# Ledger of designs, part 38: designed miniproteins, single chains

Each design is a single chain, and the fold is of that chain. pLDDT is the mean over its residues in the fold that is shown.

## One batch from the design tools (miniprotein)

Design m1298
Fold by ESMFold2-Fast:
Parts: C-alpha cells; structure tokens; sequence
Structure m1298 (fold): chain A 63 residues (1-63)
C-alpha cells in the first residue's frame, strides 16, 4: 500500500510539472503520514497531502 501511494503521488506530481527536487521533498515531508496508511481511503488522503505540499514548495520558491 505504501509503495502504491508513493507511485501515485509521483505520477500526479510529474503530470503537474513539479520538479524532481520538490517531488522528493514533498514525499519526505509526508513520510510519517505515508507510514501510517492502513486503508485505501487513507492512501488517497496521503496522495492529496503530498501533492498539496509540493504545490506549496513551488509557491514558496517564488516568494
């Protein structure tokens, strides 16, 4: 389940044009959340959290 969450998050972030650096950082910042995933629903929430983090990291770089 953890592997599938990370794969899905990477796919979505790449489709959004997020840089590899921001992808890795977003995953790392959400590592505890990903490790806590026990259900498919929690997995979907983890993917959304990772993607949201990546978007925030890109915005922070512009400031």
Amino acid sequence: LKEKVIEEARKRMKELGISEEDIEEAIALNEDLVNAVKTPKQGKLAVESIVATAKQLQRAREL
Scores: mean pLDDT 79

Design m1299
Fold by ESMFold2-Fast:
Structure m1299 (fold): chain A 80 residues (1-80)
Amino acid sequence: MLTVAIAPTGREAAKAAIEKTGKPVVVESTGKEAVENAIKYGLESAAIMSKDFEKALKEAEEAAKEAGIEIEEVIDVSGE
């Protein structure tokens, strides 16, 4: 199970993921890299720095499907 947090800044995204899960998180600027690196390091949390929530989520969903993993929870910290 993977939790993804998306925010305009990496700090906000990482904070949201850590506060929600209490687990280590990877921080990347694209949904693809965030999901791929979370899998590589055996993490259940990924943080994405993006001002475009919908685009970042689509990238993360595509990477998760390719890896055979489902995103269980999405945290939107965009505030827009």
Scores: mean pLDDT 82

Design m1300
Fold by ESMFold2-Fast:
Structure m1300 (fold): chain A 81 residues (1-81)
Amino acid sequence: MSMEEKIERAAAQLLSPSRAVVEAAVRSLVEMYPEHKEAVERALRRVFPLLSPERQAHVLAVLRALPDAAVGEALIAALEA
């Protein structure tokens, strides 16, 4: 329950007008992803279509620039499904 709330809150932060808030939210989702894959993927699939095309591109760019390429690729694949 508490972790799902954190995940949904981080996903909702992707709607923020602040680039810094969005980047922090992406990092939070990445940190939670290894132990909460399904919850992170569901929250992202719910919020990502609500983002502007410019914001969608920014989120994808942040995911592609992650030090752990496997996590970034897995999250991008989840958004494309």
Scores: mean pLDDT 79

Design m1301
Fold by ESMFold2-Fast:
Structure m1301 (fold): chain A 83 residues (1-83)
Amino acid sequence: SPEDRRVVIEAEAAVTVAVMSGWVLIKEGVSKSEEVKKKIDELVDEMDKLVAQYKAGEITSSQFQQQVSKQLEEFYKFMKEAR
């Protein structure tokens, strides 16, 4: 549905911003750049999985949004600790 597409696009946009933040940190030359890269890869993989589950009707839009928010919170927490 149009609502389902909007929910996915908004989540993908938020993850894109998070990924770009991680790449900025890598470009700044932090000592944990390899760990940051691994966390970017893990976030993208988890997002792909959540999108697939949502499109398959295995989780609700509320559950999808909650899981995406949790993944983003954990990612940003790691980014703060990596600085």
Scores: mean pLDDT 87

Design m1302
Fold by ESMFold2-Fast:
Structure m1302 (fold): chain A 105 residues (1-105)
Amino acid sequence: ELPRGEPVRTEEVELPGFARAVINVYADGTAHVFGTLARPATPEEVLEAARQASPIVYEKAKELGAKRAVLTFVARDGDTLYVATVVIEDGKIVEARAEARPLLE
């Protein structure tokens, strides 16, 4: 999902098992976290990693003034990208999904 406008704050976050993760906080109080797993993973493994990272990310988002967090994590397995999206409100996961996206060749 594309947030409105430019982020008010941007920070890099270290998450176990992730090669990189970045958190962007927007003026509407929403935080978007984008992360890449360090290794290939199935959609179920990507979703599990997102669920385990969610409390750490939510605490960081709260420190930066966010009211909601949306986490998008990506893993690559051959010619397939697995994308997990997790929505957190009030410290609880209110939505979680994973999808497989073929790399267009």
Scores: mean pLDDT 74

Design m1303
Fold by ESMFold2-Fast:
Structure m1303 (fold): chain A 64 residues (1-64)
Amino acid sequence: MTPQQVIEEASQAALDLRNAAKAGDTEAVEKARQRFIEAMLALGYDKETAELAARTVENAGRLA
């Protein structure tokens, strides 16, 4: 994968996670959260940062 493709996947996964959280779709939230964390790790972020970022996106979706 190119770095650009990983950035695109991270952005798409973040949008999917926010939308799934807003809709209350627990299965979609779990899938999007996993994709987002994996993309963040591929970009060189540590696990703690990736998990915190995923939690922030998910909470933003729930509050929207």
Scores: mean pLDDT 82

Design m1304
Fold by ESMFold2-Fast:
Structure m1304 (fold): chain A 80 residues (1-80)
Amino acid sequence: SRLFELETELGMLRIFLSVAEKYGSKPSLEQAAKMEQRRQQDYGEKPLSPEEMKKKIEERYEQAKARAAALEAQIAALRA
């Protein structure tokens, strides 16, 4: 059902945000960027600059946070 899909997506986003929030500092973004750079190399993807990597990781975090808030509102409306 739609409710199940939204709850599943929210659950996955909450796991991601929980991991990100545990680090709560610039060093955690640097480590995330380093891990993503390693992944891109392993999968033969076009390498990004360190600045682009940091921006991509920060953007992903902000998008996930906004998405989680939107999903919480939609789930609340469907349960009303």
Scores: mean pLDDT 71

Design m1305
Fold by ESMFold2-Fast:
Parts: C-alpha cells; structure tokens; sequence
Structure m1305 (fold): chain A 88 residues (1-88)
C-alpha cells in the first residue's frame, strides 16, 4: 500500500540521517568545498526534512552541528538516497 511505502521511505530516511550524523560527529567532517550560499541551501533543506520526520532526538543532535557539518550530513543523506533509488 502507499502507506507502507511511505513508512518504509520514512524509516530509510531516519536511518540515513542517523548514520550520516554519527559519521560527521565521530570524524569531525564538514563541507570545505562549498560556498556559503550552497551550505545554507543544504542546511535549510535538511532542517525542512528533519522537521517533517518529527524526531526530537535527531533534531536535538542536528542542532548541535555547525552549518558546514549540517551540509556534510545532507550530502551523505542525498548520496545514500540516490544509491538506493538506482537499486530499485
């Protein structure tokens, strides 16, 4: 059903965000190759998607990151989503 597909996509997104957050914080990864405008665009899109997930613990951890770390998290999330889409 569409509801089961939506639930699965939500769970996959949460897992992608959790894995990316752990990686970025553990290895102190941040986006050094991006302009300030590109960093802000990635940050804003990640914040929007985080709010849609309504996961308080994830939002709290995310809010502790710098904007460049947030951009790095979202690049990893997008790369994972693109890889998963190509396997369908």
Amino acid sequence: SLEEEEKKRREELIKAMEDALEYVTKFNVYATDLTEEEVQALRDELIKRMKELNNEDLIKKFNQLTDRQKAAVYRLVKAREEALENLK
Scores: mean pLDDT 81

Design m1306
Fold by ESMFold2-Fast:
Structure m1306 (fold): chain A 96 residues (1-96)
Amino acid sequence: SEERKRLEELVKEAKEALKNGDEKKAAEIVVELLELAYRLDDGGVSKEALEKLINTIKETGKVNAEEVAMAVGLAARKLGMSREEIRALMQEIKEA
């Protein structure tokens, strides 16, 4: 799917940003991941909670690898990816 391709591109960019210590780029990628999850939300996660989190990240401009991994996991879950695929992607981010 187009959304899956977008997630794969965002994961690649997130790994590069984390490897380079680019917190601003990582924050921008987390916002895009959360906005993707927001668009794909079928009622499994509160849109209000996602919107508040997106706004907080935009205000602070800072994220750590754990927060990036969580955003990737949320977007992947919303795309219907398997539990194993979700864990693998989150681990890839944490080890970047």
Scores: mean pLDDT 79

Design m1307
Fold by ESMFold2-Fast:
Order: structure tokens, then sequence, then C-alpha cells
Structure m1307 (fold): chain A 74 residues (1-74)
């Protein structure tokens, strides 16, 4: 169980590492439940699509969820 979560987290970290630093920083600064307006602001600031910001935020949210679960197992 823990090993499966760690492997999934590693893959997510690799996906996030492939993203531009500006996009990573922006999605890390968003709340857990960002509004459409907040996502749009980040998209405009970085010159990316709204879908790109949403997908990056989903990956970051999944990473936070898995990190929390791994911490609970310790």
Amino acid sequence: MKEELEETLKRIDEELASLPDELKQAVMSLPDQPTLEELRRVAEELGVSLETVRDAHMLYSLKKFLEEKLKELE
C-alpha cells in the first residue's frame, strides 16, 4: 500500500517537474478549491490555456492528497 502510493507520487512529481517553473509556482499558490476567475487569472498571467492551469492544479492537488495519506501511514 505505502509503496504503491510512493510510486504514484513519484510519477506525479516527474509530471510536475516537466512543467514550467512559473506554472508550478502559480498552481502551488492557488487554494485547494480555486474559482474559475482565479484559474483564468493564472492562465492570462502565464500566457497558457485555462485547461493547462486546471490540469496542473489537478496534478498538484493529487500530489498533496497522496502526501497527506503517506504522512497518515507514518
Scores: mean pLDDT 79

Design m1308
Fold by ESMFold2-Fast:
Structure m1308 (fold): chain A 104 residues (1-104)
Amino acid sequence: SDRAKAVRDKFNQALDLLVKALHYARQGDYDSAIKYFQQAAKLFVEIAEEAGMPDLAERIRELAKQAIEAIKNKDIETFERLAEEMAGRLFEVVRIIELEEELK
């Protein structure tokens, strides 16, 4: 469906931005890491909100705030773990939306 494709495309855009953020964080370019991570987090929040999951959207905002603080503290291990948690939660949401759209 058009909706399933739109959600998957938005998720893939968020993952591309997240991969860029992780790359820059590992290189010690924390300003670029924060920039790309904020863009990825915004898309993840939008996916959760569009899925009708406001509690998840709020949880993603909280995780994003913690991840940005981890980057600022040069705690890349914590940043990577939080980024993986965010991506994993949204991956499951995208899969559920795709399944629901196939059943329509």
Scores: mean pLDDT 89

Design m1309
Fold by ESMFold2-Fast:
Structure m1309 (fold): chain A 82 residues (1-82)
Amino acid sequence: MEEELALSREELLAELRERYERGELSEESYELYTEAIRAGLPPARQQALLALAIEEKRGVDLTPHLSPEARAERERLLAARA
């Protein structure tokens, strides 16, 4: 969608901070999302990809801390792995 692509990196980072301040994200999820956005992918896709990679390596569950959009992307990625 053009809306996601139209958001600047700065705007995406501001949105993540707002979600973190609202208690929608843990500190670890906020860090993950910030790094993902700096990598240059769309936010939901970045969040899902990095969450899966971190879950796989660290043995943590980031699902409760993902946005609904990122959770949908995570489910798609898991289906693709199966």
Scores: mean pLDDT 63

Design m1310
Fold by ESMFold2-Fast:
Structure m1310 (fold): chain A 51 residues (1-51)
Amino acid sequence: HMEELRERIKKYNEEIEKLADVDPEKAGKLASDYFDELVRERRRRGAELRK
């Protein structure tokens, strides 16, 4: 479970870093969107664990 999430975070981080060199504004938006997505997924998994 956590391994998949960590791999996804690594991938997003690399993509954001590359984009930041070219378009920092878009990189910031992408980072924010990805972070929100990961937080939402984490909450969903937390709720599932309580079932």
Scores: mean pLDDT 73

Design m1311
Fold by ESMFold2-Fast:
Structure m1311 (fold): chain A 72 residues (1-72)
Amino acid sequence: MRYVQIKMRLIGISTESKVASPAELQAMIDEVRELRQEANKDPSLSDQEKAEIDELADKVIADLRKAIAARK
């Protein structure tokens, strides 16, 4: 269940990023980083689930950083 919740939140952040201010985008990067750390510390998640969250988090962070650069 936690895996699905983390994955859904990461997707939600990616969607919200399209209308976010630069300050909101920076806060979103911080939230994605926290979700990634939470997933990696969760013993109930499989290695595959942790890898999938890591890959999704990397993509979301890259998109958020690109969005900040585009608003510069």
Scores: mean pLDDT 81

Design m1312
Fold by ESMFold2-Fast:
Formats: sequence, structure tokens, C-alpha cells
Structure m1312 (fold): chain A 90 residues (1-90)
Amino acid sequence: MTEKEAERQASALITASNINLAGAEFGEMNEKHKKDDLQSSLKSNEEILKKARELAEKARKEGNEKGAKALEEAAKRSEENAEYVKKLLE
């Protein structure tokens, strides 16, 4: 994985995580099926988090420290978004 490829993947994961966060916010405003929508958004953000962490570790093992850092930032954002959705489910 090149630095540019890792940065592109990180950007895509951040975008996907933010889209799923927007879905969770919409779910909070929709009384009907709200819990199911929030659970789906949580699962998606947890899957994005897992993928970001796996890609960050791969980039680091390949000596791509800049790419690993970008992917670690994507993981952090996905984790923050997942925690926000968990709060909405409480």
C-alpha cells in the first residue's frame, strides 16, 4: 500500500463513518423504526472502525507510517461516531 493509497482509503472511511453518523441523527428524529435505524448505523460504524484499524496495522507493517497515521485518524473518528450512536440508543 502506497502513502497515497492509504490516505485515499482513510478519507473514504472517514466519509463513510460521517454518512453513517448522519443516518443515526436522522434516526433520532424519526420515531418510527428509530431503534432499528440506530442499531444499523452503530453496526456500520463498528465495521468501519475494524477496517480502519486493520488497514492502519497493515500500512505500519509495510513501513508506511504516514499512511498508518491517516488510517489511525479514520479509526478514531469511526470510534467517536460509534460512541455517539451508542449514546442515542441509551
Scores: mean pLDDT 80

Design m1313
Fold by ESMFold2-Fast:
Structure m1313 (fold): chain A 60 residues (1-60)
Amino acid sequence: VDPAKIKSGAEGLQAVRDAKLSVEEAAELARDTRFVHYGKYLPDEEARAAGESMAAVAAA
């Protein structure tokens, strides 16, 4: 998955579904997407929470 091509939360969630990412992979995607688009590093705790949320919604 290319984080540079993810421009919204909905696109990020769709990428998690399409690639069938694990919680850890989804957390890494959230961190990379924030860094690529905003130039700011997402803390590991926030990235993990985002990954857990995205993976749970994608699995529903």
Scores: mean pLDDT 70

Design m1314
Fold by ESMFold2-Fast:
Structure m1314 (fold): chain A 85 residues (1-85)
Amino acid sequence: STQAQVDRLLEEAERRFSEVVAQAELARRRKDVRLAIGAILRAIGDYLDFRARARELNSPEAVAHIDRLYEEALAAAREALRAAT
């Protein structure tokens, strides 16, 4: 069903953005500029992928959830970059 596809997409997105947040936290602790930039690029790439897939499923709920996960991950990565510079 479309709902089962949405649920799987959101589980995958949550896992992927959680990994970006973990990378950002590691970059912040290490003051690692390269790792922080990597987290920013990863967040953007994952956002473009998941948002396109959510739109193909015609799920405004999935799009909104992915937008929220992206905002959180990008904020963490940007904070890590600020802490490292």
Scores: mean pLDDT 90

Design m1315
Fold by ESMFold2-Fast:
Order: structure tokens, then C-alpha cells, then sequence
Structure m1315 (fold): chain A 61 residues (1-61)
């Protein structure tokens, strides 16, 4: 339902006001990716990985 960009924006707006909040958001998404079952839809994993990449890029700023 939500795009990778929408997920990243929500996490940035909610948690990402400082570097610590962004790191928490990154850790949350990494944990979600690690918890996906092998049978989980590839689209769901790809969406989470794209959101993670966007969060990591924001942290570099």
C-alpha cells in the first residue's frame, strides 16, 4: 500500500529529526527485512530495501 518513498518520508518525519532518530528508523527497517519469511513476496522485500536505502542517504546529510 505505501511506497518505499512514503515509508521513508514517514520515518524521517516521525523519528529522523536528528541522527539518532534516523539510526533508529534504519535499525527498525533492517530488523523488518531480517524478519521476512523466505516465502514473503519479493515486492515487499524490495520496498523495504528501497526505504532503507533512502533512510541511509538521509543519514549521510
Amino acid sequence: MLSAEEIAEILIETLGRDAEGLRLGIAFVERQIASFEPSAPEELRERAERALALLRERLKE
Scores: mean pLDDT 76

Design m1316
Fold by ESMFold2-Fast:
Structure m1316 (fold): chain A 86 residues (1-86)
Amino acid sequence: SELRELLEKAREAARAGKLEEATALLKEVTRALLEEKGLPVDDAIIDAAAKAAIAGVRVRERQEVTEEDLAIAKEVEEAGRILEAA
């Protein structure tokens, strides 16, 4: 499906360190999934999910820690705080 293609494109962007592109694509995918499931469509939840997915892909696929991965981890920590507040 188109949604799966967008998800794969987002995953590739995340692996390449294209955080802005990956985040935008993942936000589209996450919003569509939330709408289909009847779950809350909240920008904070969407942002948190996208950032967590990006961090997960980079850590899992590379099994190495870069300065960029540390920056993503900090954003994921912030997203986690937003999720706890939401």
Scores: mean pLDDT 65

Design m1317
Fold by ESMFold2-Fast:
Structure m1317 (fold): chain A 113 residues (1-113)
Amino acid sequence: MEAAREALGLVGDALVELGPEAFSSEIDLTPLWEAVERAVERGLSVQAAAAVGLALLAAEAARRGELPLARGLAERALRLAAEAGLSREELLELVREIAGEEHAELVERVLEE
């Protein structure tokens, strides 16, 4: 529970850095909480769990057509993943395992554009 709250704190910090556009988004945060809890339960570090959470938010932003926000979220997810010692490919695999194939495909497309 404490590690999940710390990871959500890192997600919140990234949203603050992205500015008011991130706060005006109508992104559903329920999948974020579930994904972060699942990542922590798998033994992932706080940085890795936060990276998965940001990647999930990037996928949700992309699904809504908010591509600049999706790119910003995905880039921040990659930075936290790198801090946790994870490659881009390893982050995408974790997103696929925790959030599902559709979220992983959306993140991959955002990062390639």
Scores: mean pLDDT 79

Design m1318
Fold by ESMFold2-Fast:
Structure m1318 (fold): chain A 92 residues (1-92)
Amino acid sequence: SIVEELVNKFKELAELLNNNVDIAEVVEELEKLFQEHSIPTLKKAFEILEKEDPEAAISLAPALFLLLDKIEDPEIKEFVSNLVQRLLKKIP
């Protein structure tokens, strides 16, 4: 499933951030994933990620915030902005 592969990719990227990988590399990979997949697919993948691994989802928030400056598509930008705001509210 494309959605399952995408969820696993997001978990891998969150783990890279936890292991002190340069955040710019994670942002670059997220940019590619957001360009290659539709908004409904991305939304479904993040809904699953937030349910299965909420800590991984929250860990991606800084990289998603930096991604906003690289997004030219206004629909994708709105989706990512809303996602970042939602994830930041869940930080303990």
Scores: mean pLDDT 84

Design m1319
Fold by ESMFold2-Fast:
Structure m1319 (fold): chain A 65 residues (1-65)
Amino acid sequence: MDVDELVARGERAFAAGDYETAALYYHFALLEEPSNERIHANYARAVAALREQHPDRRIAEPPPL
């Protein structure tokens, strides 16, 4: 899959609120172009948003084993 396609799918997932899928697509894009700063910025943003989506599970609930 082309890097442009991976980035486009990541941006679409991010816009839909699916930050986990967005982070995965950006991660695959970084494997293809590890020195691309634009993709690094998008990946960091997706990972930050993903962490923000799950604050309650880390604080309020017992660990899921």
Scores: mean pLDDT 73

Design m1320
Fold by ESMFold2-Fast:
Structure m1320 (fold): chain A 80 residues (1-80)
Amino acid sequence: ADNLIQEFEEELKRYKKKIEEAKTIEELQEIMKEFSKDYFELLNKLEEAKVPDEEIEKLKKKAAEVLKLAYEKKDELSKL
């Protein structure tokens, strides 16, 4: 369980970096599409491993921070 939670957190950090490095709205949209796919795959693995719902909810909250960063980046790119 700890290993899978760590992998999830590492993927969130990877996506934060990708979002920060995005140069166009189109690149950002592709990154977010890939993030959504990876997010649901990791979430499914957490559920299959019977990770407690409380821990899954904490990880969902951390994933919401990635979405917030993406919205902020979209605003930045739209002002160019």
Scores: mean pLDDT 82

Design m1321
Fold by ESMFold2-Fast:
Structure m1321 (fold): chain A 75 residues (1-75)
Amino acid sequence: MEDEFKRFGDLILRASPEMAVVGLAVIKSVLKTDKTMSKKTIDSVIDVLRRIRDQTTDPEVQALADEAIKTAESK
């Protein structure tokens, strides 16, 4: 799972903004639904989302990454 989220971050950064938005929406949905995620997994997801937010040039992708980070932090 941790390595899968890192790979997902790389895919989002290489994707079109449209696909990046879809990918971030999926991550946000998983964060809301999965109550079994360990603190280590949540921290890894937050690190990946911060990297996406910091490296993306698209303001929509940046905003959605920030929302996903807040969702992860609320767990």
Scores: mean pLDDT 75

Design m1322
Fold by ESMFold2-Fast:
Structure m1322 (fold): chain A 91 residues (1-91)
Amino acid sequence: MEELKKQIEENLQQAQQLLAQVEELLGQVSGEAAQQLQEVRDLLQSSISLYELALEQIEQKRYDQARILFDSAQDTFNAAMEMYQQVLQSL
């Protein structure tokens, strides 16, 4: 289960790093782009929470639940990444 924990930690760091970039860009844009970036921020915050919950499940030795939460976090993170790329193309 060390492999799953490592993967969750790496993806959590990546999501936190992207969230910081989105927060910075939100200070520089307005209108429709700002609305889309707020949605990206909300998705990233959701994925971060799911990654953190997955790590808690590993600590509780609930590995099946940890995998489910990790998969959900990945789906949410991928949706955030896709939307973020679309916003960047529009700037």
Scores: mean pLDDT 88

Design m1323
Fold by ESMFold2-Fast:
Structure m1323 (fold): chain A 95 residues (1-95)
Amino acid sequence: SFEERLLSIVRRMVEQGRVDEALEAASKAARSQAASEKDPDRRRTYRALSKALEKLRKGEWEEAEKVILEETSPRFRESALRTLEEVKRLVEEAS
């Protein structure tokens, strides 16, 4: 899945100590995925995920979660929240 590819990117770069670059790469990947997505709900969700990852990069942890809760499609919200939570876990472990 796209989510598995995104998490793979984050894990690889975080393991190298490149946390800021990992979040930037993940945000760009989600934005790129949104641009190619034909399903409007999935497109909206990947745009929200990109924005949330950029908030994480800025240290705006609560704002990142709020973006997922408020700006994703209900159909994909739980999946997007799980993806954000896994990214947070990987970043926390690197700190």
Scores: mean pLDDT 87

Design m1324
Fold by ESMFold2-Fast:
Structure m1324 (fold): chain A 92 residues (1-92)
Amino acid sequence: GGLGEAIGLVIAGIGIEFQARLLAEKYPEAKEYAEKAEKYAREAVRYGLKGMDAAVRGDDELADEYVKKADKYLKKAQEYLKKAEEAAKKAA
């Protein structure tokens, strides 16, 4: 249900933020992509938390809307994280 999906998106977003920050610190060549990954991951967490709040309040339609927004931002974060990882591999 919407609450479980929202929780999963928040956890995934936090994980990407952490990974992107580490890549940016260790590999200057990855920094631009890593910063974009962190930005989109933060938006995924923000909308995921809004989805959790809506779901707890019983607003299933609003929860679904926020989960869809969180998922879109998470996919962008994953794309930029992959680009950051590829840049880091070329630098290593």
Scores: mean pLDDT 89

Design m1325
Fold by ESMFold2-Fast:
Structure m1325 (fold): chain A 78 residues (1-78)
Amino acid sequence: SEIEKFIKRLRETIEEAKAEKDPLKRSILAGAAHVMGSSALVSLSRANELTPEQIKELQRLIDEARRIDAEADRQMAA
C-alpha cells in the first residue's frame, strides 16, 4: 500500500540520518523525517486510514527523528 511505502521511506530517511557523520546534514535529514512523519500522522489519522500498529510505528519514528535532530543540534552547539 502507499501508506506502507511511505512508512518504509520514512524509516530509510531516519537510518540515513543515523549514518550521517555531519551534524548539520543529520539535523536536516532528521528534521525532514520529523515534519513528514508528523504531517502524515495528522492527515491519515483524520482520514481514518491507519491501523493501530501503523499509528504506533509512525509515533515511534517521529519520536526517533525528533531525538536525532535534538542530539545533532546539541553537537553543533558544543
Scores: mean pLDDT 85

Design m1326
Fold by ESMFold2-Fast:
Structure m1326 (fold): chain A 114 residues (1-114)
Amino acid sequence: LEEIREAVRKAADTVLKLLNEGYEITRVEARAYPDGRGEVIITYKKDGEEKTVVIPAPTYRAARAAALTVQAFIDLLKGKPLEEIEAQLKASFTPEEAEIVLDEVRRLLEKLKE
């Protein structure tokens, strides 16, 4: 759980920084390594220039939770209901893991109101 909490927070803070710098998040994905580690790949653009940032995670499960946190945040900004996001997360994670992701999405939305 701690590795999920850390990966989710790192990805969220990275996205918040990029949005504050005027970038648009265009894609997010999680990648698995043969040794069980994972990474989050975030693609972003501004003025037609596309860039990628990679965030390492100790497990693929942590990377997947982090990637879904970013995707959920983007989906909410596009008008997707929070209830639909919550249902999707609960289908993919344990209740404790889903709550970590939801708490981070709520934190990002609150910071964006500033």
Scores: mean pLDDT 81

Design m1327
Fold by ESMFold2-Fast:
Structure m1327 (fold): chain A 68 residues (1-68)
Amino acid sequence: SEIEKKLEELKKLGEEKKARIDAMVARAREALARDPVEGERLLAEAKEETGRASKELGELYQKVLEEA
């Protein structure tokens, strides 16, 4: 029950991070068409955010498994 709750929280967190990253990528692609330098900068930010989100979710998932 508690593990199921923590996994549901992780799923929600993952969905929130995905939505934010998707918005960043969409913004970057629009900017890239108008200003390549700004677009590349925004794409780099989206890539960094993706890396951080992946690492954070992986670490939280491992912590849940260790508490099981």
Scores: mean pLDDT 82

Design m1328
Fold by ESMFold2-Fast:
Structure m1328 (fold): chain A 109 residues (1-109)
Amino acid sequence: DPPTSREHIIELLREAIEQLRKAEEAVRAGDRETALEYARNALALLRQARIGAEQAGYEEAARLLEEAVRLVQEAIDGLLSGTMSDEEALGLLSEARRLAEKALELLEE
């Protein structure tokens, strides 16, 4: 599939949202190592989706995904450094998921 197809971006977002949900569940369980693994997977997928959305001209979706990428990276950095609380990490990951879900909704219209 071409990397800029709407269908491919939708597939990347669905997988990213699932990885974010798993990261949030791991944070709630106190499993920071598993949370980092899922968050890193989500970050890679969100970055690919953002590039695809930008290249395809889906400006609003690309903007939402750029913010989601920033939030996930912040959560990863905070969890890795040990300076971030589980509550703060959950807030960042859940907001990133909300933005990704909004981007998905825009692309499915």
Scores: mean pLDDT 89

Design m1329
Fold by ESMFold2-Fast:
Structure m1329 (fold): chain A 92 residues (1-92)
Amino acid sequence: SLEELVEELEKIIEELESLLPKIEAGDEEAIKRVEELLGRVEEILSQAVPQLPKDKQQQILQLVGQIQQALANKDYKTVIENLRKIAEILKE
């Protein structure tokens, strides 16, 4: 269900936030864990986004684009902030 996907996404966001200090310190194991978690986010969004109205789909796709740019710049704080925005849209 959409609610179960949102709950899983929120748990992933909490884990990403807990990893942020280690990522900023250059911990390679923390960075690898982030990559695994982001792979799961991609699967969640592939299931959740098609269930939404077109306006919300467009908002999330725009945020996904911003996440991709932030990842290219290793800006993990911005990645987490935009994932939180996606979770809020999914709860509406």
Scores: mean pLDDT 88

Design m1330
Fold by ESMFold2-Fast:
Structure m1330 (fold): chain A 82 residues (1-82)
Amino acid sequence: SLDDYVINKLNQIVAKAKELAKKLPDSEKSKLLEQVNKELDNLFNEVNNKLSVDNIKGKLGVSDYLKLFKQAKQQAIEAIKE
C-alpha cells in the first residue's frame, strides 16, 4: 500500500542517517543533514503527487503524512547532532 511504502521509506531514511552519523566526522554532518532533507523533500513531493493527482486513497490522510515526515526529520536531526 501507499501507507506501507511511505512508512518503509521514512524508516530507511532515518536508519541510514543514524548509521552514517556514527561513521562520519563532525565536518561532514552538515552535508549529511542536507542530504536527508533532500531525500525527505523528494519523498514528500512523490506522495503529494500520488494523493492529489492519482486519486489514490490510503488509510492515512495528508495530515497523517505530514506528522510522519515531521517525526522522521526530527529523529534524523537528533541522530546527526549527537
Scores: mean pLDDT 77

Design m1331
Fold by ESMFold2-Fast:
Structure m1331 (fold): chain A 68 residues (1-68)
Amino acid sequence: MTKEARIKIASLAGRKLGEKAGVDPEKAAQTAKEIAEKNPDLSIEEIVRLTGEKLGVPEVGEEIAKNI
């Protein structure tokens, strides 16, 4: 997977998390993108979990991560 593809997938997963959690999807997508860029060794599942924690919705992040 390219670095660009990984960041894009993380951003899309973050947007999905935002939609499901009732938070701004663009803010959630941007948060996931920033975590992905700062942590190149993390899986998409780990990025989604951290995004949920940072947005105050860790339970939603965990639910989405389990379905990846």
Scores: mean pLDDT 81

Design m1332
Fold by ESMFold2-Fast:
Structure m1332 (fold): chain A 79 residues (1-79)
Amino acid sequence: MDEATEFVLEVIRKLLEGEISLREAIEEVRRFGEAKGLSDLEILTLQRLVQEAAEMGERGVPAEEVLERVRRTMERWRA
């Protein structure tokens, strides 16, 4: 698994467990992307994925299922 996928999954896990707010999760992704030299579009794409994960959690989707969907999405983008 690449570093970006591992980072995003950890951020989403913290968000779903209530350890951080959605605002904090979005900011963590921005800082990570800037540090790794990702484009503004790539950072925005990752931020949208975090927002979608939060919405799935609010709808009662189990955290494990949300994390698996995110992992598969990011692996497809890399392939």
Scores: mean pLDDT 83

